Designed miniproteins, single chains. Designs and how they scored, part 106

Each design is a single chain, and the fold is of that chain. pLDDT is the mean over its residues in the fold that is shown.

## One batch from the design tools (miniprotein)

Design m3689
Fold by ESMFold2-Fast:
Structure m3689 (fold): chain A 118 residues (1-118)
Amino acid sequence: VEEVLERTRELVDKIAKGELTPEQAWEEAAKIVLETPDEVVRTFALAAVILALHDYHNVPLDEVARRLRELGVPESVIVNARSIAEFARQLGIPARDFLEKVILPLLPRVLAGESTAL
């Protein structure tokens, strides 16, 4: 879990710094998802990347589904990750804050059964 979340944090940081094109970021996100067996972890990792691409590169959230399908990401992961990213966007949570204040501190605890909600 920690390795996947650290890879996601590094990817979000590279997106924020403009070190990756949106296409390169989608390829790295798909790789993280496909290499991660835990459904919850991979879905939240993808949600953070979707939100980062929206915040730093103005990529529309509705476009995410098409590109990720082409990269072989399962439809259920795409739908759930997009919904999470859209919810964070509607609450005005920036991608970095979503990752650092919600995903990184809370997701490992949720997976350990310490909380039933985010």
Scores: mean pLDDT 76

Design m3690
Fold by ESMFold2-Fast:
Structure m3690 (fold): chain A 87 residues (1-87)
Amino acid sequence: MEEKQKVINEAKKLLEEARKLRDEIQRYMDEHGETPLGRAALAAADRAIQFAEKALKSDDVEEMKKYVEQARAAIAHAKSLLDELKK
């Protein structure tokens, strides 16, 4: 039971992080113009949000852990793309 709550807490933190990252990417594009790279970064952040939400909606701890890892990977990808945009 504790393990499920831990995964729920992780998914909630990732959802907050992904939403903040999505907002940062959108603001960057609003200031500097929309580019294919910016759209890719936004899509990665949207995928992170979707995976975190799927983790929270799942009732299977193993399924939730898979979605949490997918959310982390999508966040890392979005951050990498945003860093490339800022260069």
Scores: mean pLDDT 87

Design m3691
Fold by ESMFold2-Fast:
Structure m3691 (fold): chain A 96 residues (1-96)
Amino acid sequence: MKDNFVFTEEEKERLAEGFRRLALREGKSEEEAERYKEAVIQAMELMEQLRRQGVLDRERMFAIMREQGASTDVLLAMAELLGATPEELNRIRAEK
């Protein structure tokens, strides 16, 4: 399994903007799209912080974020950034 949790500034901006545009295409308001973009940025920042602490394992990252009270939107954004399957995404939604 290729562990690459480091994002460049350009990649972070591109991914966050992509998720914002996706939310708008889904018929969400500009405020909802902006919140989704913020969730994606927050997920990337938390992943980077956990990586600096030596947490590289996906399951451990999810466990720590849940313990810290991360929102479902942040958990879903992190799962998508880590290449989660549709089945895994549905499981996270069901855990809400």
Scores: mean pLDDT 70

Design m3692
Fold by ESMFold2-Fast:
Structure m3692 (fold): chain A 72 residues (1-72)
Amino acid sequence: MSEEDFEAEVHLALGLIYYTLAKLSKNKEDQIEALKKALEHFERAVELSTNPDIRKEAEEFIKEVKKEIEKL
């Protein structure tokens, strides 16, 4: 695994953590903040990754996070 792919996986994992926190949040402000942080990490994972599986997973989560933000 390259340094870039490792950093991409870290960002993908952080994005998933923030996305999960957003789903568990009952406060709208906390939910929006967590979704924005998730989005930033997923976008960074796409930028860094040369692995198509990591890129595809991050891109799908970007779509989902954007939908959730638009609902709020």
Scores: mean pLDDT 84

Design m3693
Fold by ESMFold2-Fast:
Structure m3693 (fold): chain A 67 residues (1-67)
Amino acid sequence: MGKVRITAPSGEGARAIAGAAVRGGLAVGYEADLAAGTAIVTFPSREAAEEFAARASKNPGVEAEVL
């Protein structure tokens, strides 16, 4: 399994991006830290995590790091 850390300008922004990935069937689950403005999203493979990180990083103010 692969994991991606998302950092957004707000915790709600990070949670929204992570939640959309799960609802879209791309991710298995996520954990959000609203106070830190971060979320960790779990994917079924490392390749899925890398593809998601590349797409998420195109959003303004969003950083995505494969763990």
Scores: mean pLDDT 81

Design m3694
Fold by ESMFold2-Fast:
Structure m3694 (fold): chain A 89 residues (1-89)
Amino acid sequence: IDRFIEELGSLPEEEQEKVLEEIFKKMDRNGDGKLDYNEFINGMLEVFNLEDTLENRFLLAVIFQQIDKDKDGYITFEEFKEFLLKYLP
C-alpha cells in the first residue's frame, strides 16, 4: 500500500484519477458504482496483494468504517478517491 501511494503521488492528477478509477472498477464486482463491505475487503486484499489474515481484514474493516462516513454500508468512488488522495503529497 505505502509503495503504491508513493508511486500514485508521482503521477499527474489526471493519471492518478484514472489509476484509482481502474482499481475501483476491479473491486466493484456488480458494476453499480459503489463498494459494499465484502467487495471492499476482498478487492483490497486482491488489488494490493495483501495476505488474507485476521490482522489485514481487521485493518481493512477499520478503513471501511472511516471511508463510509454516511454509514450506509457502501463506499462511492468519490469517497474512495478522497480517502486515498489524503495520503498523497
Scores: mean pLDDT 73

Design m3695
Fold by ESMFold2-Fast:
Structure m3695 (fold): chain A 74 residues (1-74)
Amino acid sequence: SKERNRELALLEAEATLLYTLTRIYVSLGDYDSARRAVSEMQALLDEARQRFPDEPAFLARLQRIVQDAQSIVD
């Protein structure tokens, strides 16, 4: 539905904002804050998996954003 598509888009946008914030913290040398932002993205992914288990393409995109964020912190 349109409402579901809007909810999925908002969750993906939130993950993208957290990814951007992670990159900013890394550029500032603030790895503690960057790791906290990655943890928040992981929690968001867990929530998305619980709410939308029937949206595999969306969950795969969200998973990739989280993995990309983790790779720049590790």
Scores: mean pLDDT 89

Design m3696
Fold by ESMFold2-Fast:
Structure m3696 (fold): chain A 85 residues (1-85)
Amino acid sequence: DSIFPFTNGLHEINSDEEAIELLTKIPGVGREVARNIINYIKEHPDILLGSVADLTKIPGVGREVAQRIVDFLKDPSKYEELLKD
């Protein structure tokens, strides 16, 4: 229902491996892309994770993957149900 809890979770994760594992739950996001996302967030903490345009600035993140990240942040429960099936 809100992107804020998930967005804050990414910034609050103390372990890069934990953040990578969480991001790899998104279809099309592999470990390399997840690592690039975490590194970019650390360098640019003001990045709008709800913005496809901002996400495409991350190396390895194309428009399609950026859209999936935005969708996941808006409704992570929808992706969790898909992963169970």
Scores: mean pLDDT 67

Design m3697
Fold by ESMFold2-Fast:
Structure m3697 (fold): chain A 88 residues (1-88)
Amino acid sequence: MSPEEVREQALEELERAEKELREAAKRAEEAGATEAADIARSGADRIRSLRDKVGKSTDVAEIQAARDQSLALKKSVTEIVNKAIKAK
């Protein structure tokens, strides 16, 4: 797979991750979990920054690191949102 193809796939994954965190923020707000909603919005903004970085990168290792970071961030933030909603 070329660096360009890896970048294109990573950008699609990062776009989906941002969308999922925006939806998580909305769920948290609807549940009254304001702090969790703020964390999810901040997470989505960080994924957007990673997308900007990936869009400029030709280094497959850097692109893979951004994908891994995005996946870890999505998992962590989603867990925070789910725990906050359950606590209500």
Scores: mean pLDDT 84

Design m3698
Fold by ESMFold2-Fast:
Structure m3698 (fold): chain A 108 residues (1-108)
Amino acid sequence: MAAEEAEVAARMEAAIATLPPAAQAAGRAAMAEARAAGLPDAVAAFAGYLTAQATEVVGEPARLVLTASEEEGDAVLEARAPTEPVVVLDLGDPEALREGLRAFAAAL
């Protein structure tokens, strides 16, 4: 398990490393925040990648926001430009998400 998560994380970190320094900084900060929230390395790396890409595409620093539904207990990862959401990731099924992230990382 840990080895597969490390491979997915490494691929996403390599993709982030090809982006401009501001996007890399935003992506790495998002990964650190996701890891601090207790998310698996593959999910944290994906959150970092989305935040880095959002920063590059928008041209403004994006922020990762981890939100949870008080009613349903669902968690959502959200990468935001300073004024508006740019990317939202639903964490309601972490197992299905990890499988999808593995396939996504292989395509990078």
Scores: mean pLDDT 64

Design m3699
Fold by ESMFold2-Fast:
Structure m3699 (fold): chain A 80 residues (1-80)
Amino acid sequence: SPEDQAEVERLLNEIARLAQEIQDLADGLEDAERRAEVLKRLDELLQRLADIMENETDLKTMLAKLKEIKKELEKLLEEV
């Protein structure tokens, strides 16, 4: 539906913002090992996002999966 398409766009924008915030915080970390760990977790979440966008054809299922990615990014941001 148009409402679900708008929600996907909103979630993708929020995910992009969260990913940028995590990247910026990670780039500021003095501990190289901790920085690498955060960036690896970010990359894994962004790969899952790419897989969802490429392979998921059901819009409702896509929305549920995008919400989980957003939640995991919010958790990662809190842990940085």
Scores: mean pLDDT 88

Design m3700
Fold by ESMFold2-Fast:
Structure m3700 (fold): chain A 68 residues (1-68)
Amino acid sequence: LEEVRKEVDEYFKKVSEENTKKIREADKQGLSREEQMRLIGEVLREIGDAIDLGIKALKDGKPVESYL
């Protein structure tokens, strides 16, 4: 169980870091506000999916990798 929690925490951290980089890269590219809003929407959806996956993995007692 504790190992699954660590995997879930690491997964959340990776998703957070990945999405932070995407937002910074978009800013550097000079994307329009509309394009940035679309990116933010995608980022929020991915974060939501990651949270749902993490909860499911914890509930099922399976490693996160089993769902990827």
Scores: mean pLDDT 71

Design m3701
Fold by ESMFold2-Fast:
Structure m3701 (fold): chain A 64 residues (1-64)
Amino acid sequence: MSIDELFVKLDTDGSGTITREEVREKLKELGYEPSDELLDEFDTDGNGTIDAEEFKALYEKLTS
């Protein structure tokens, strides 16, 4: 499954952003263990949401 498909599934309201909580829960559901430090690193705006570009970088970090 592509990262773009995964992001679309998380972005239920079509805003182009997802919450850190939604990212954490979905990645745990898929068998990944995102740390709070990793989520902080990719929440570049510090607003508690992650956009598509940040999510791609986070996913690449977890899968590499």
Scores: mean pLDDT 73

Design m3702
Fold by ESMFold2-Fast:
Structure m3702 (fold): chain A 72 residues (1-72)
Amino acid sequence: MSPKQQLLEEARRVIDLIVKNFSSKSDEELRRMIERAIDDLLNYRKDELTPEQQDEIRQQALKYADELIEQR
């Protein structure tokens, strides 16, 4: 699996955990928490990814988060 694919799967796992563990939070608070967690994750692996790959992962992860929040 590519570093990009591994990080995207890790981001989705983090999103699942945030939505599950902080279900009492508003959609806006969950979205902010998720954005921060994704940004932290991308920063941790910044040397393994191009800026273009980082942007693509961020966009795909946030789309997944928005879909998951909407289903609440």
Scores: mean pLDDT 81

Design m3703
Fold by ESMFold2-Fast:
Structure m3703 (fold): chain A 80 residues (1-80)
Amino acid sequence: GVELTDEQIEELKETLKKKGIKINSDGTIDATDAANFLADLFHESPEVILEELKKKGLVNSDGTINVKDLAKFIAEKVLK
């Protein structure tokens, strides 16, 4: 898998905040918010992105995704 630096993860967090996405105290965001953000970023459907996140096992049982896992998803999708 592609690994991002802590600095790249912090930059992603600032980008999410600028787009009005709430980051929880545990470093997670809502998976639907993540899917909408990624859909805008990659010009794809939010439904398609959410399915990809679920297939990769990145959506937690509470419906959240860790920002580090989101960062890995972005890096892998950009490099492929």
Scores: mean pLDDT 81

Design m3704
Fold by ESMFold2-Fast:
Structure m3704 (fold): chain A 80 residues (1-80)
Amino acid sequence: APLTASMLLPALEEEDPEKGAAYLKTFIVAHQTSAEELAAVLAPLLPEYGERIRALLEILSKDEDPAVAATARAALALLG
C-alpha cells in the first residue's frame, strides 16, 4: 500500500525529534518508500510542518540503515 500524509502525522506531531524520526523510518521501511514518493507525500505538508520535516529527514540522513539514510538525503534534495 502507498504511504499517505495521514500516516506521517504522528511522526510530525511527536515532540521528541528522535522518536518522530523513528516513526517516519518505520513507515519508509514498511512501505518500501522511494525518495520521490516520500517527497511527494511530504511536499503538501511543508507549509504547516516544514521545520519538523527537515529536522526528521536530517536525523534519518544519518541513520545506521544506508538505504534509509540515502532515501532521506534524496528526499531533502527534492524538497529544496
Scores: mean pLDDT 82

Design m3705
Fold by ESMFold2-Fast:
Order: C-alpha cells, then sequence, then structure tokens
Structure m3705 (fold): chain A 92 residues (1-92)
C-alpha cells in the first residue's frame, strides 16, 4: 500500500509545475492567453503532487498559480517582475 506514493515522483511533478508557472509569469503581460494555458497545465502537476501525498508542495504550487492570475490582471510593468521571478526560479 505504501507503493502508490512511491509511484508518483513528487519532486519531479513539483519541478514541472514550477517551471510552467515561471514561464506563465514571464508571459502574463505579453501573451496572457498562453500564460493562462501554462498555469492550467501547472495545476495538473499540482494535483499529481497532492496525489503523491505532499500537501505542502501542492499548496505552494496553488499559491504561485494565483500569483500568475494577479500578474495577468495588473499587467503594465509586470514583465520586469516576471523576469525577476523566472531568474530566481532558475537558481531554485
Amino acid sequence: MKSIQDSIDVQQEEENGRRLIDEAEKLASSNPSLAASLATAAGIYASLVKLGGDLKSYEELRERIREVDKLMSSAPKNEQLGQGLLDASRSL
């Protein structure tokens, strides 16, 4: 029964989700439709992280997706903010 959690690579799914969120943040001001699609895909990876039993990483991914929605709504100078967040995630 413990093998089900072992079948989901929570670390890899979290990394995939974070990468999509970072790309969405970068695109939020220039291509909001693509940013929304990437955020939706990141939500799928968040669900996989939850199924793997890591609720903390799931909540972190959900919070970052909400931040993308805020960036899309507040666009005028958010491209600089998006670049800063993307650069930070490359080191994380």
Scores: mean pLDDT 70

Design m3706
Fold by ESMFold2-Fast:
Structure m3706 (fold): chain A 100 residues (1-100)
Amino acid sequence: SEKILFSVTITDANGKEITVTLEITGEPGKVTVTVTVPSSATDPVTVKVYDENGKLLGSLTVAPGSSGTLTVDVPAGKRTLTIEVSTAGGSTSITVELNV
């Protein structure tokens, strides 16, 4: 299994920076995203996963101080996914290339 760790900094509704941790695991036919939100966050964090064509594959909302896991089905082979991380105060996106 291919495993990639990302730290993503976003701003909450109060202008506070928070760092969200993403753990991305690729396996044949699926991608799993584990989202960890620090207890210092004031807002829930929403994570959306899009395929290379911009189709929404799945979404997950995680409360401050919690973690959650989202699994999306993808065709086998080389895949490029866009992961959007958002709060009430802002959003950012990362692009991930995986062999699944």
Scores: mean pLDDT 84

Design m3707
Fold by ESMFold2-Fast:
Structure m3707 (fold): chain A 73 residues (1-73)
Amino acid sequence: SEIEKQLAEIEKLVADLPEASKEDVEKAKNSKSGKEASEIVEKAGGARNVILAAARTLAKQAEEQKKKAEELK
């Protein structure tokens, strides 16, 4: 899918970045907005696993929003 391709590209771009704690990853998974996700990534020092968790969370939210919009034809 388009989302899977975007996530794979992000994974390649961040491959050499350090990893943060499981707590920071958990916060990224529960982010409700792009702004919140960005703040969590910054606090974690731009860690690979936090960036990927945030990207996946936002991608899921975007896909869900798109499905809702398509049902309102």
Scores: mean pLDDT 76

Design m3708
Fold by ESMFold2-Fast:
Formats: C-alpha cells, structure tokens, sequence
Structure m3708 (fold): chain A 75 residues (1-75)
C-alpha cells in the first residue's frame, strides 16, 4: 500500500512538472502510466489526457485532482 502510494505520488508530480514545463508529450506518457497502474480511476486520467491534448493545463490539473481524491477514498 505505502509503496503503491509513493509510486503514484511520484508519477503525479512528474506529470504536473511536465505540464508546467510545457512538455505535453511527457505529461501524456506519465498520465498513461497512471491510467495503466490505477484502472479504478481510469476515467479521470483519460479526461486529464484529453485536456493535455487540448492544451488546457487547468482542466488537466482538475482531473488529476479528481483522480487523487478518488484514489484516496479507495486506498
């Protein structure tokens, strides 16, 4: 559980850093990895990926926050 949470936090932080740096390709790769690792919150990560593709950083961060809240409820 704690290892899983640490891995999740690391991937989320990297995705956020890539978004802030304008590395949308890197952010999408990180979000795809999160979606693969946490299928229970897959829909939120899919929406975040779509927001990144649309160039909408704020929507992407909103869906990442949603996924984090959902994951906190189930872990």
Amino acid sequence: KSEEVARFVGLVLRAIANLLEGDYEGAIKDLEALKERFPEVKESFEKAIQAVKDGNKEEALKYLREAMKKLDEIL
Scores: mean pLDDT 78

Design m3709
Fold by ESMFold2-Fast:
Structure m3709 (fold): chain A 65 residues (1-65)
Amino acid sequence: MTREEIAQRIHDRTLAGAPVEDFSEEERALINAMAAYGKSGAYRIAGRPDEAERWEKLAEEYRKL
């Protein structure tokens, strides 16, 4: 299963009202990676590229799990 397929499953289960505790370790790692990418994007829009780069690096570490 690809990371994109896992992301789609997380999305579908979240829409179905599944609690976070029902997510697997791999799914939780991907949720953390997506949150970090979201923060990186927000910092870039706010004009803080150094902070954005830090969050991008953290997101990549989560993706390796």
Scores: mean pLDDT 70

Design m3710
Fold by ESMFold2-Fast:
Structure m3710 (fold): chain A 95 residues (1-95)
Amino acid sequence: MLSLFEWRQQLYKIRDEIVEELSKTLTPEQVAFAKAYLDLQIHLMTGDFGGAGVSFKKMNDIMKKNKISTEEAQKVIKLVQKKFDERVDQLEKQS
């Protein structure tokens, strides 16, 4: 079983790997949104509600500045969430 510190480090590593993978298929704006979404999920999973609030605001700011529709945002979220869940499940099985 991983410590909370090791768990957090592995979650951020998973984030960086997903962001690199997505950068091959998504626009830079969609990648920035995906990264902010993953930051939000990691903050929620680790009990950092202050960091979660900052990440949520960043997601909204990215959507407004880049005219990302709610439909487009939901498509990115579904893709990112699927990849994140698969990687987290693998991490839990190895710990």
Scores: mean pLDDT 83

Design m3711
Fold by ESMFold2-Fast:
Structure m3711 (fold): chain A 56 residues (1-56)
Amino acid sequence: SEDERLRELLKKFGEDLAKWSESIAKDEAQKERNRRDGLRTGEDILRGIENAIKRS
């Protein structure tokens, strides 16, 4: 349904933002931390992205 489609789009958007975030990381340690935190708390990342979108 609509909600399911929006969730899928947000997930895709989150993946794209994660790639961008990695590309701007200053070093490998920062990339590694960002990646591990992201993978560990995928739901929290999506929630954070939703909040960022609502703020903008």
Scores: mean pLDDT 66

Design m3712
Fold by ESMFold2-Fast:
Structure m3712 (fold): chain A 70 residues (1-70)
Amino acid sequence: SMQKEIIEKLIKQYEELSKDMPPEYKAKVDELIREVKKLVEQNADMKKVFELIVEIQRLLMEAQKAKRAG
């Protein structure tokens, strides 16, 4: 479905971004990405998938701030 394709595209983008993250943030993001993939494969509630995506985005923002702060 269209929703699944959009989520798969977002996950690929997050996986690419995670390569440039500090190790502590990378581990957390990689775990959340795995959870999203599992939920999508299980045709789980989209609300839970979006909650995890929001958490991934939050961690990506924190990682970017940490890189700049030193």
Scores: mean pLDDT 80

Design m3713
Fold by ESMFold2-Fast:
Structure m3713 (fold): chain A 81 residues (1-81)
Amino acid sequence: SELEKKFQELAAKAAAHQREALAALEAGDLEAAAAHLKEAAAYGKKAAEVYKELTGDEETAEQLKKDADATEALADALAAA
């Protein structure tokens, strides 16, 4: 289905930004790491919404959104460091 493809695409984009954040952390670039984690969180939240539309599982979708919110909080902490 188109929703499955959209979910996979958004989840892949979130994962790609998480990998870039890790590479930035290894390089000591906290600003770049924060920016990539913020993008990962944004894509993660979009993926959670598509997951909710696809499955109707609001409880799992809310957990995915909370995980993305935690990633955003980490990004904010790194940006403030």
Scores: mean pLDDT 89

Design m3714
Fold by ESMFold2-Fast:
Structure m3714 (fold): chain A 96 residues (1-96)
Amino acid sequence: MLEEIRRAAERAVAEIRAYLEANPDAPEEELERRLAEIVAPVVELIREAVREVKEKLAKGEELSPEEIEFLKEVEEIYKEMAEEINALVEEHRAAR
């Protein structure tokens, strides 16, 4: 499960890199729309993966240490993906 989320995040970053290289003059509106489209599948995988844990939290149930660790790992994957995407976008904008 974590490996699937990590692979999806890696694919999203690679696809964004390819998009930016192919579209150096893309307008901001198009760039923002395309970034959202590329990231959407990763967000959906994360939502599905954490569904049961979020249901427990909503019911006031105590999470196991393993469930807490899983949430932390998912958050870290998303954070790393977001940071890399932001770096790529900033580098792209600086080159204009």
Scores: mean pLDDT 83

Design m3715
Fold by ESMFold2-Fast:
Structure m3715 (fold): chain A 80 residues (1-80)
Amino acid sequence: SASFLARMRAVAEKMLATAERYIPKLREALENGDEEAAEKVKQEFADDVPSIKDEIESLTPEQALELLERIRANARAFLA
């Protein structure tokens, strides 16, 4: 029980850190209309999360930002 919760907290903390890393970079690229920078940030996110890499690669940069915001919200809710 405690071991399972510790593992789930570690996963949530890693997902939160990933979202907090990529959200500002991807948002900045999209706000600047820099499509190449947005695609590069999306690819870095995909490479950093191999379990869902194919899913991330199939998304547009805008959709990847929405996914990152959902990951952040879910991780924050779990860690609260």
Scores: mean pLDDT 88

Design m3716
Fold by ESMFold2-Fast:
Structure m3716 (fold): chain A 88 residues (1-88)
Amino acid sequence: MPKVEGLESSSPIPMTITAQVLPDGILNVIATAKDDPSDVFVGGWIDTKAGVKEAELTVVIPSGAGYTVRVSNADKAKVGDKAVAELE
């Protein structure tokens, strides 16, 4: 199972980070605002077959601020695996 966590001391807005392995084997990382789940910010992607164990990705929110998230166990992730982190 992949794991996702926020690295900044505080989130600029309350948000949910989701890391999910899509059917093509790509681990997709997105953030959604808790006050409006339709407001989606893309953090990036990792190819689970590339052997990457851990990666840091930057989510850019509407204010232009970057928020850094860490994804772990990406090399062990399987299609359909999902990890979630709640940020305040």
Scores: mean pLDDT 74

Design m3717
Fold by ESMFold2-Fast:
Structure m3717 (fold): chain A 58 residues (1-58)
Amino acid sequence: INKTTSELTPQEIAEIALDLFKQNPEAKSFSLSSSDEVKHSSYELLEDGTLSLILGTT
């Protein structure tokens, strides 16, 4: 996804999490973080089943 943390409401974050779980049915948990080193949002499925969403700051 290509959105900054400042553009997302809690409801939008929940919607994104649900969409990611739909795309990754093997995911066991969800983790949200932000990073100033990342300009655009990215996600990865970790080996322990955690879906990690990193939100970029603008």
Scores: mean pLDDT 68

Design m3718
Fold by ESMFold2-Fast:
Structure m3718 (fold): chain A 64 residues (1-64)
Amino acid sequence: SPVAPLTAGMTLGNKVVQALRALGYDPALDDETLVTGFQIAHKLPVDGIAGNATLAALQQASED
C-alpha cells in the first residue's frame, strides 16, 4: 500500500489489549470484551474504548 493505513497510528488500543492479556486476562476474548472486563473490574466507565483513562488505569495496574 502506498499510504499508511489509518490504524497504523492507533497503537493505543493494541497496547491496552496486549497488556491485559499479559495481566492474565483470557487470550481467547476479543479486544472489546477484554477492555470492558477491565473497565468493570476497575470501576471505569464501561464504553469498550481503550482510551487514555483505560490506559492510565492499566499502567497503574501493570506497574512493578
Scores: mean pLDDT 67

Design m3719
Fold by ESMFold2-Fast:
Structure m3719 (fold): chain A 68 residues (1-68)
Amino acid sequence: MLEELKEKARKIAEETARILEEGGEPRKAASFYAAGGILVAAASIDPSLAEEILEYLEEKLEEARKEL
């Protein structure tokens, strides 16, 4: 369901931004948080993109965890 996917995307973006902020990179955190919002908006326009957007955000979360 689109609503559930959007919620997961928002939580992943928020968690990634939080990790980056706690790691001393607030500018990267703000940038990623903004990008997450844009991607969630795109999924609202075209629901077929929701799963791909979620996968992308999960990949970025894993990258952030490995770097910080």
Scores: mean pLDDT 69

Design m3720
Fold by ESMFold2-Fast:
Parts: C-alpha cells; sequence; structure tokens
Structure m3720 (fold): chain A 74 residues (1-74)
C-alpha cells in the first residue's frame, strides 16, 4: 500500500493536471494553494500524521471543486 507521502505525491500530480486545464481563476487559486502547501510539507519533512491531515484537507477541497464543476455543467 502507498505511504502517506506517496499518496500525497500522487495527489499533487493530479492537482497539477487539473490546474493545467482549469480556466476559473478562483478554482486555480485553490489548486495553486494546495500544491504550495504540499510542497511546503514535503520540504519541511513533515510527519506521516501531518501528511495524512494535509491529504484529507486537499481531498475535501477537491470534492468542493468537483461539485462546483459539476453544477456548472448540469
Amino acid sequence: MLSPRERLLELREELERRLAEETNSSVRGMLQRAIQEIDRALAENASDEELERLYEGVLRMLATVDALRRAAEA
């Protein structure tokens, strides 16, 4: 199974892919901040527990982004 660090790195790649295709400035800001927070945590060699909390926070943000995108298309 993936470690918290590995899961966060995979999530960061997903955020970068979404950011490359995103045209909404507010959503781009949310994605950029999430990437910056991940980069900071990794650079500071944060604990697995801190990385897991960050991962959960980013997932909640992505759920919000997905809900906003779905509402705009529906």
Scores: mean pLDDT 81

Design m3721
Fold by ESMFold2-Fast:
Structure m3721 (fold): chain A 80 residues (1-80)
Amino acid sequence: MEEELLEEVARAASELTGLPEEEVLARLTALLDSLPPELREVYLEAARKFLEALKEHPEDLELVGEITSQHSRELMARLL
């Protein structure tokens, strides 16, 4: 479920940034709700890629960010 995915991302981001998990989750949910339908899938796939990259490279947050950003750009290029 997309809600479970956003909760996992919010938990990971909260641990990395020190921001409250509830605030991070609220921001992630608000952004998803504001997106047109064609971009919602891009957003969810980027979220999945972030968690995957973080699991493989927990010590390299810069690399995790680069992998997530590149994946998002490639998805957008295919859909837009």
Scores: mean pLDDT 76

Design m3722
Fold by ESMFold2-Fast:
Structure m3722 (fold): chain A 95 residues (1-95)
Amino acid sequence: SAELERKRAELERRAAELAGLSAEELRERGIEHVKLAATSDEEVRKEHIRKAAEVAGALGRRVQAGDEAAVEAAEAFEKTALEELKKIEERLAAE
C-alpha cells in the first residue's frame, strides 16, 4: 500500500540521517530526546521516546561494528536515559 511505502521511506530516511552522525552527535541527540520526553505531555513524550530508541539502535549498531567512541557515547546515553525514565515514572505516579 502507499501508506506502507511512505512509512518505509520515512524509516529509511531517518536511519540514513542517524548513520551520518558522529557517536557524540548521536549521544547528544538521544539525551535531548530523553530529557524532552521526561518534561513533555503524553503525545509529545511518546514521539521523543521513539526518537531516543532510534538513537539507541544506531549507537548499538556502531558498538557492534567496533566503534570505541560509540561505546562511551552509548554508556553516557544509557545512564542519562535511566535517570530521565525514573523522572517520567515519578511524574506518572503523581497523576
Scores: mean pLDDT 81

Design m3723
Fold by ESMFold2-Fast:
Structure m3723 (fold): chain A 65 residues (1-65)
Amino acid sequence: SAAELERLKEAAALLGRKKAKEEFGEEPLSIEVRQVDENTFEVTATSSKGTKTYTYTREEILAAM
């Protein structure tokens, strides 16, 4: 459902933000979430230090919720 997809994207964004903060050592300026396919999400985090992209599966996102 659309509501389920929105929750998965929000959870993926939180995972990507947390990882980006750990790796950059600062809060990212922006987070973009893209659904690649039914089971794959791509999170792009941009900071003053650069851009990182993380790939999460549906299973990884659900395990983190």
Scores: mean pLDDT 86

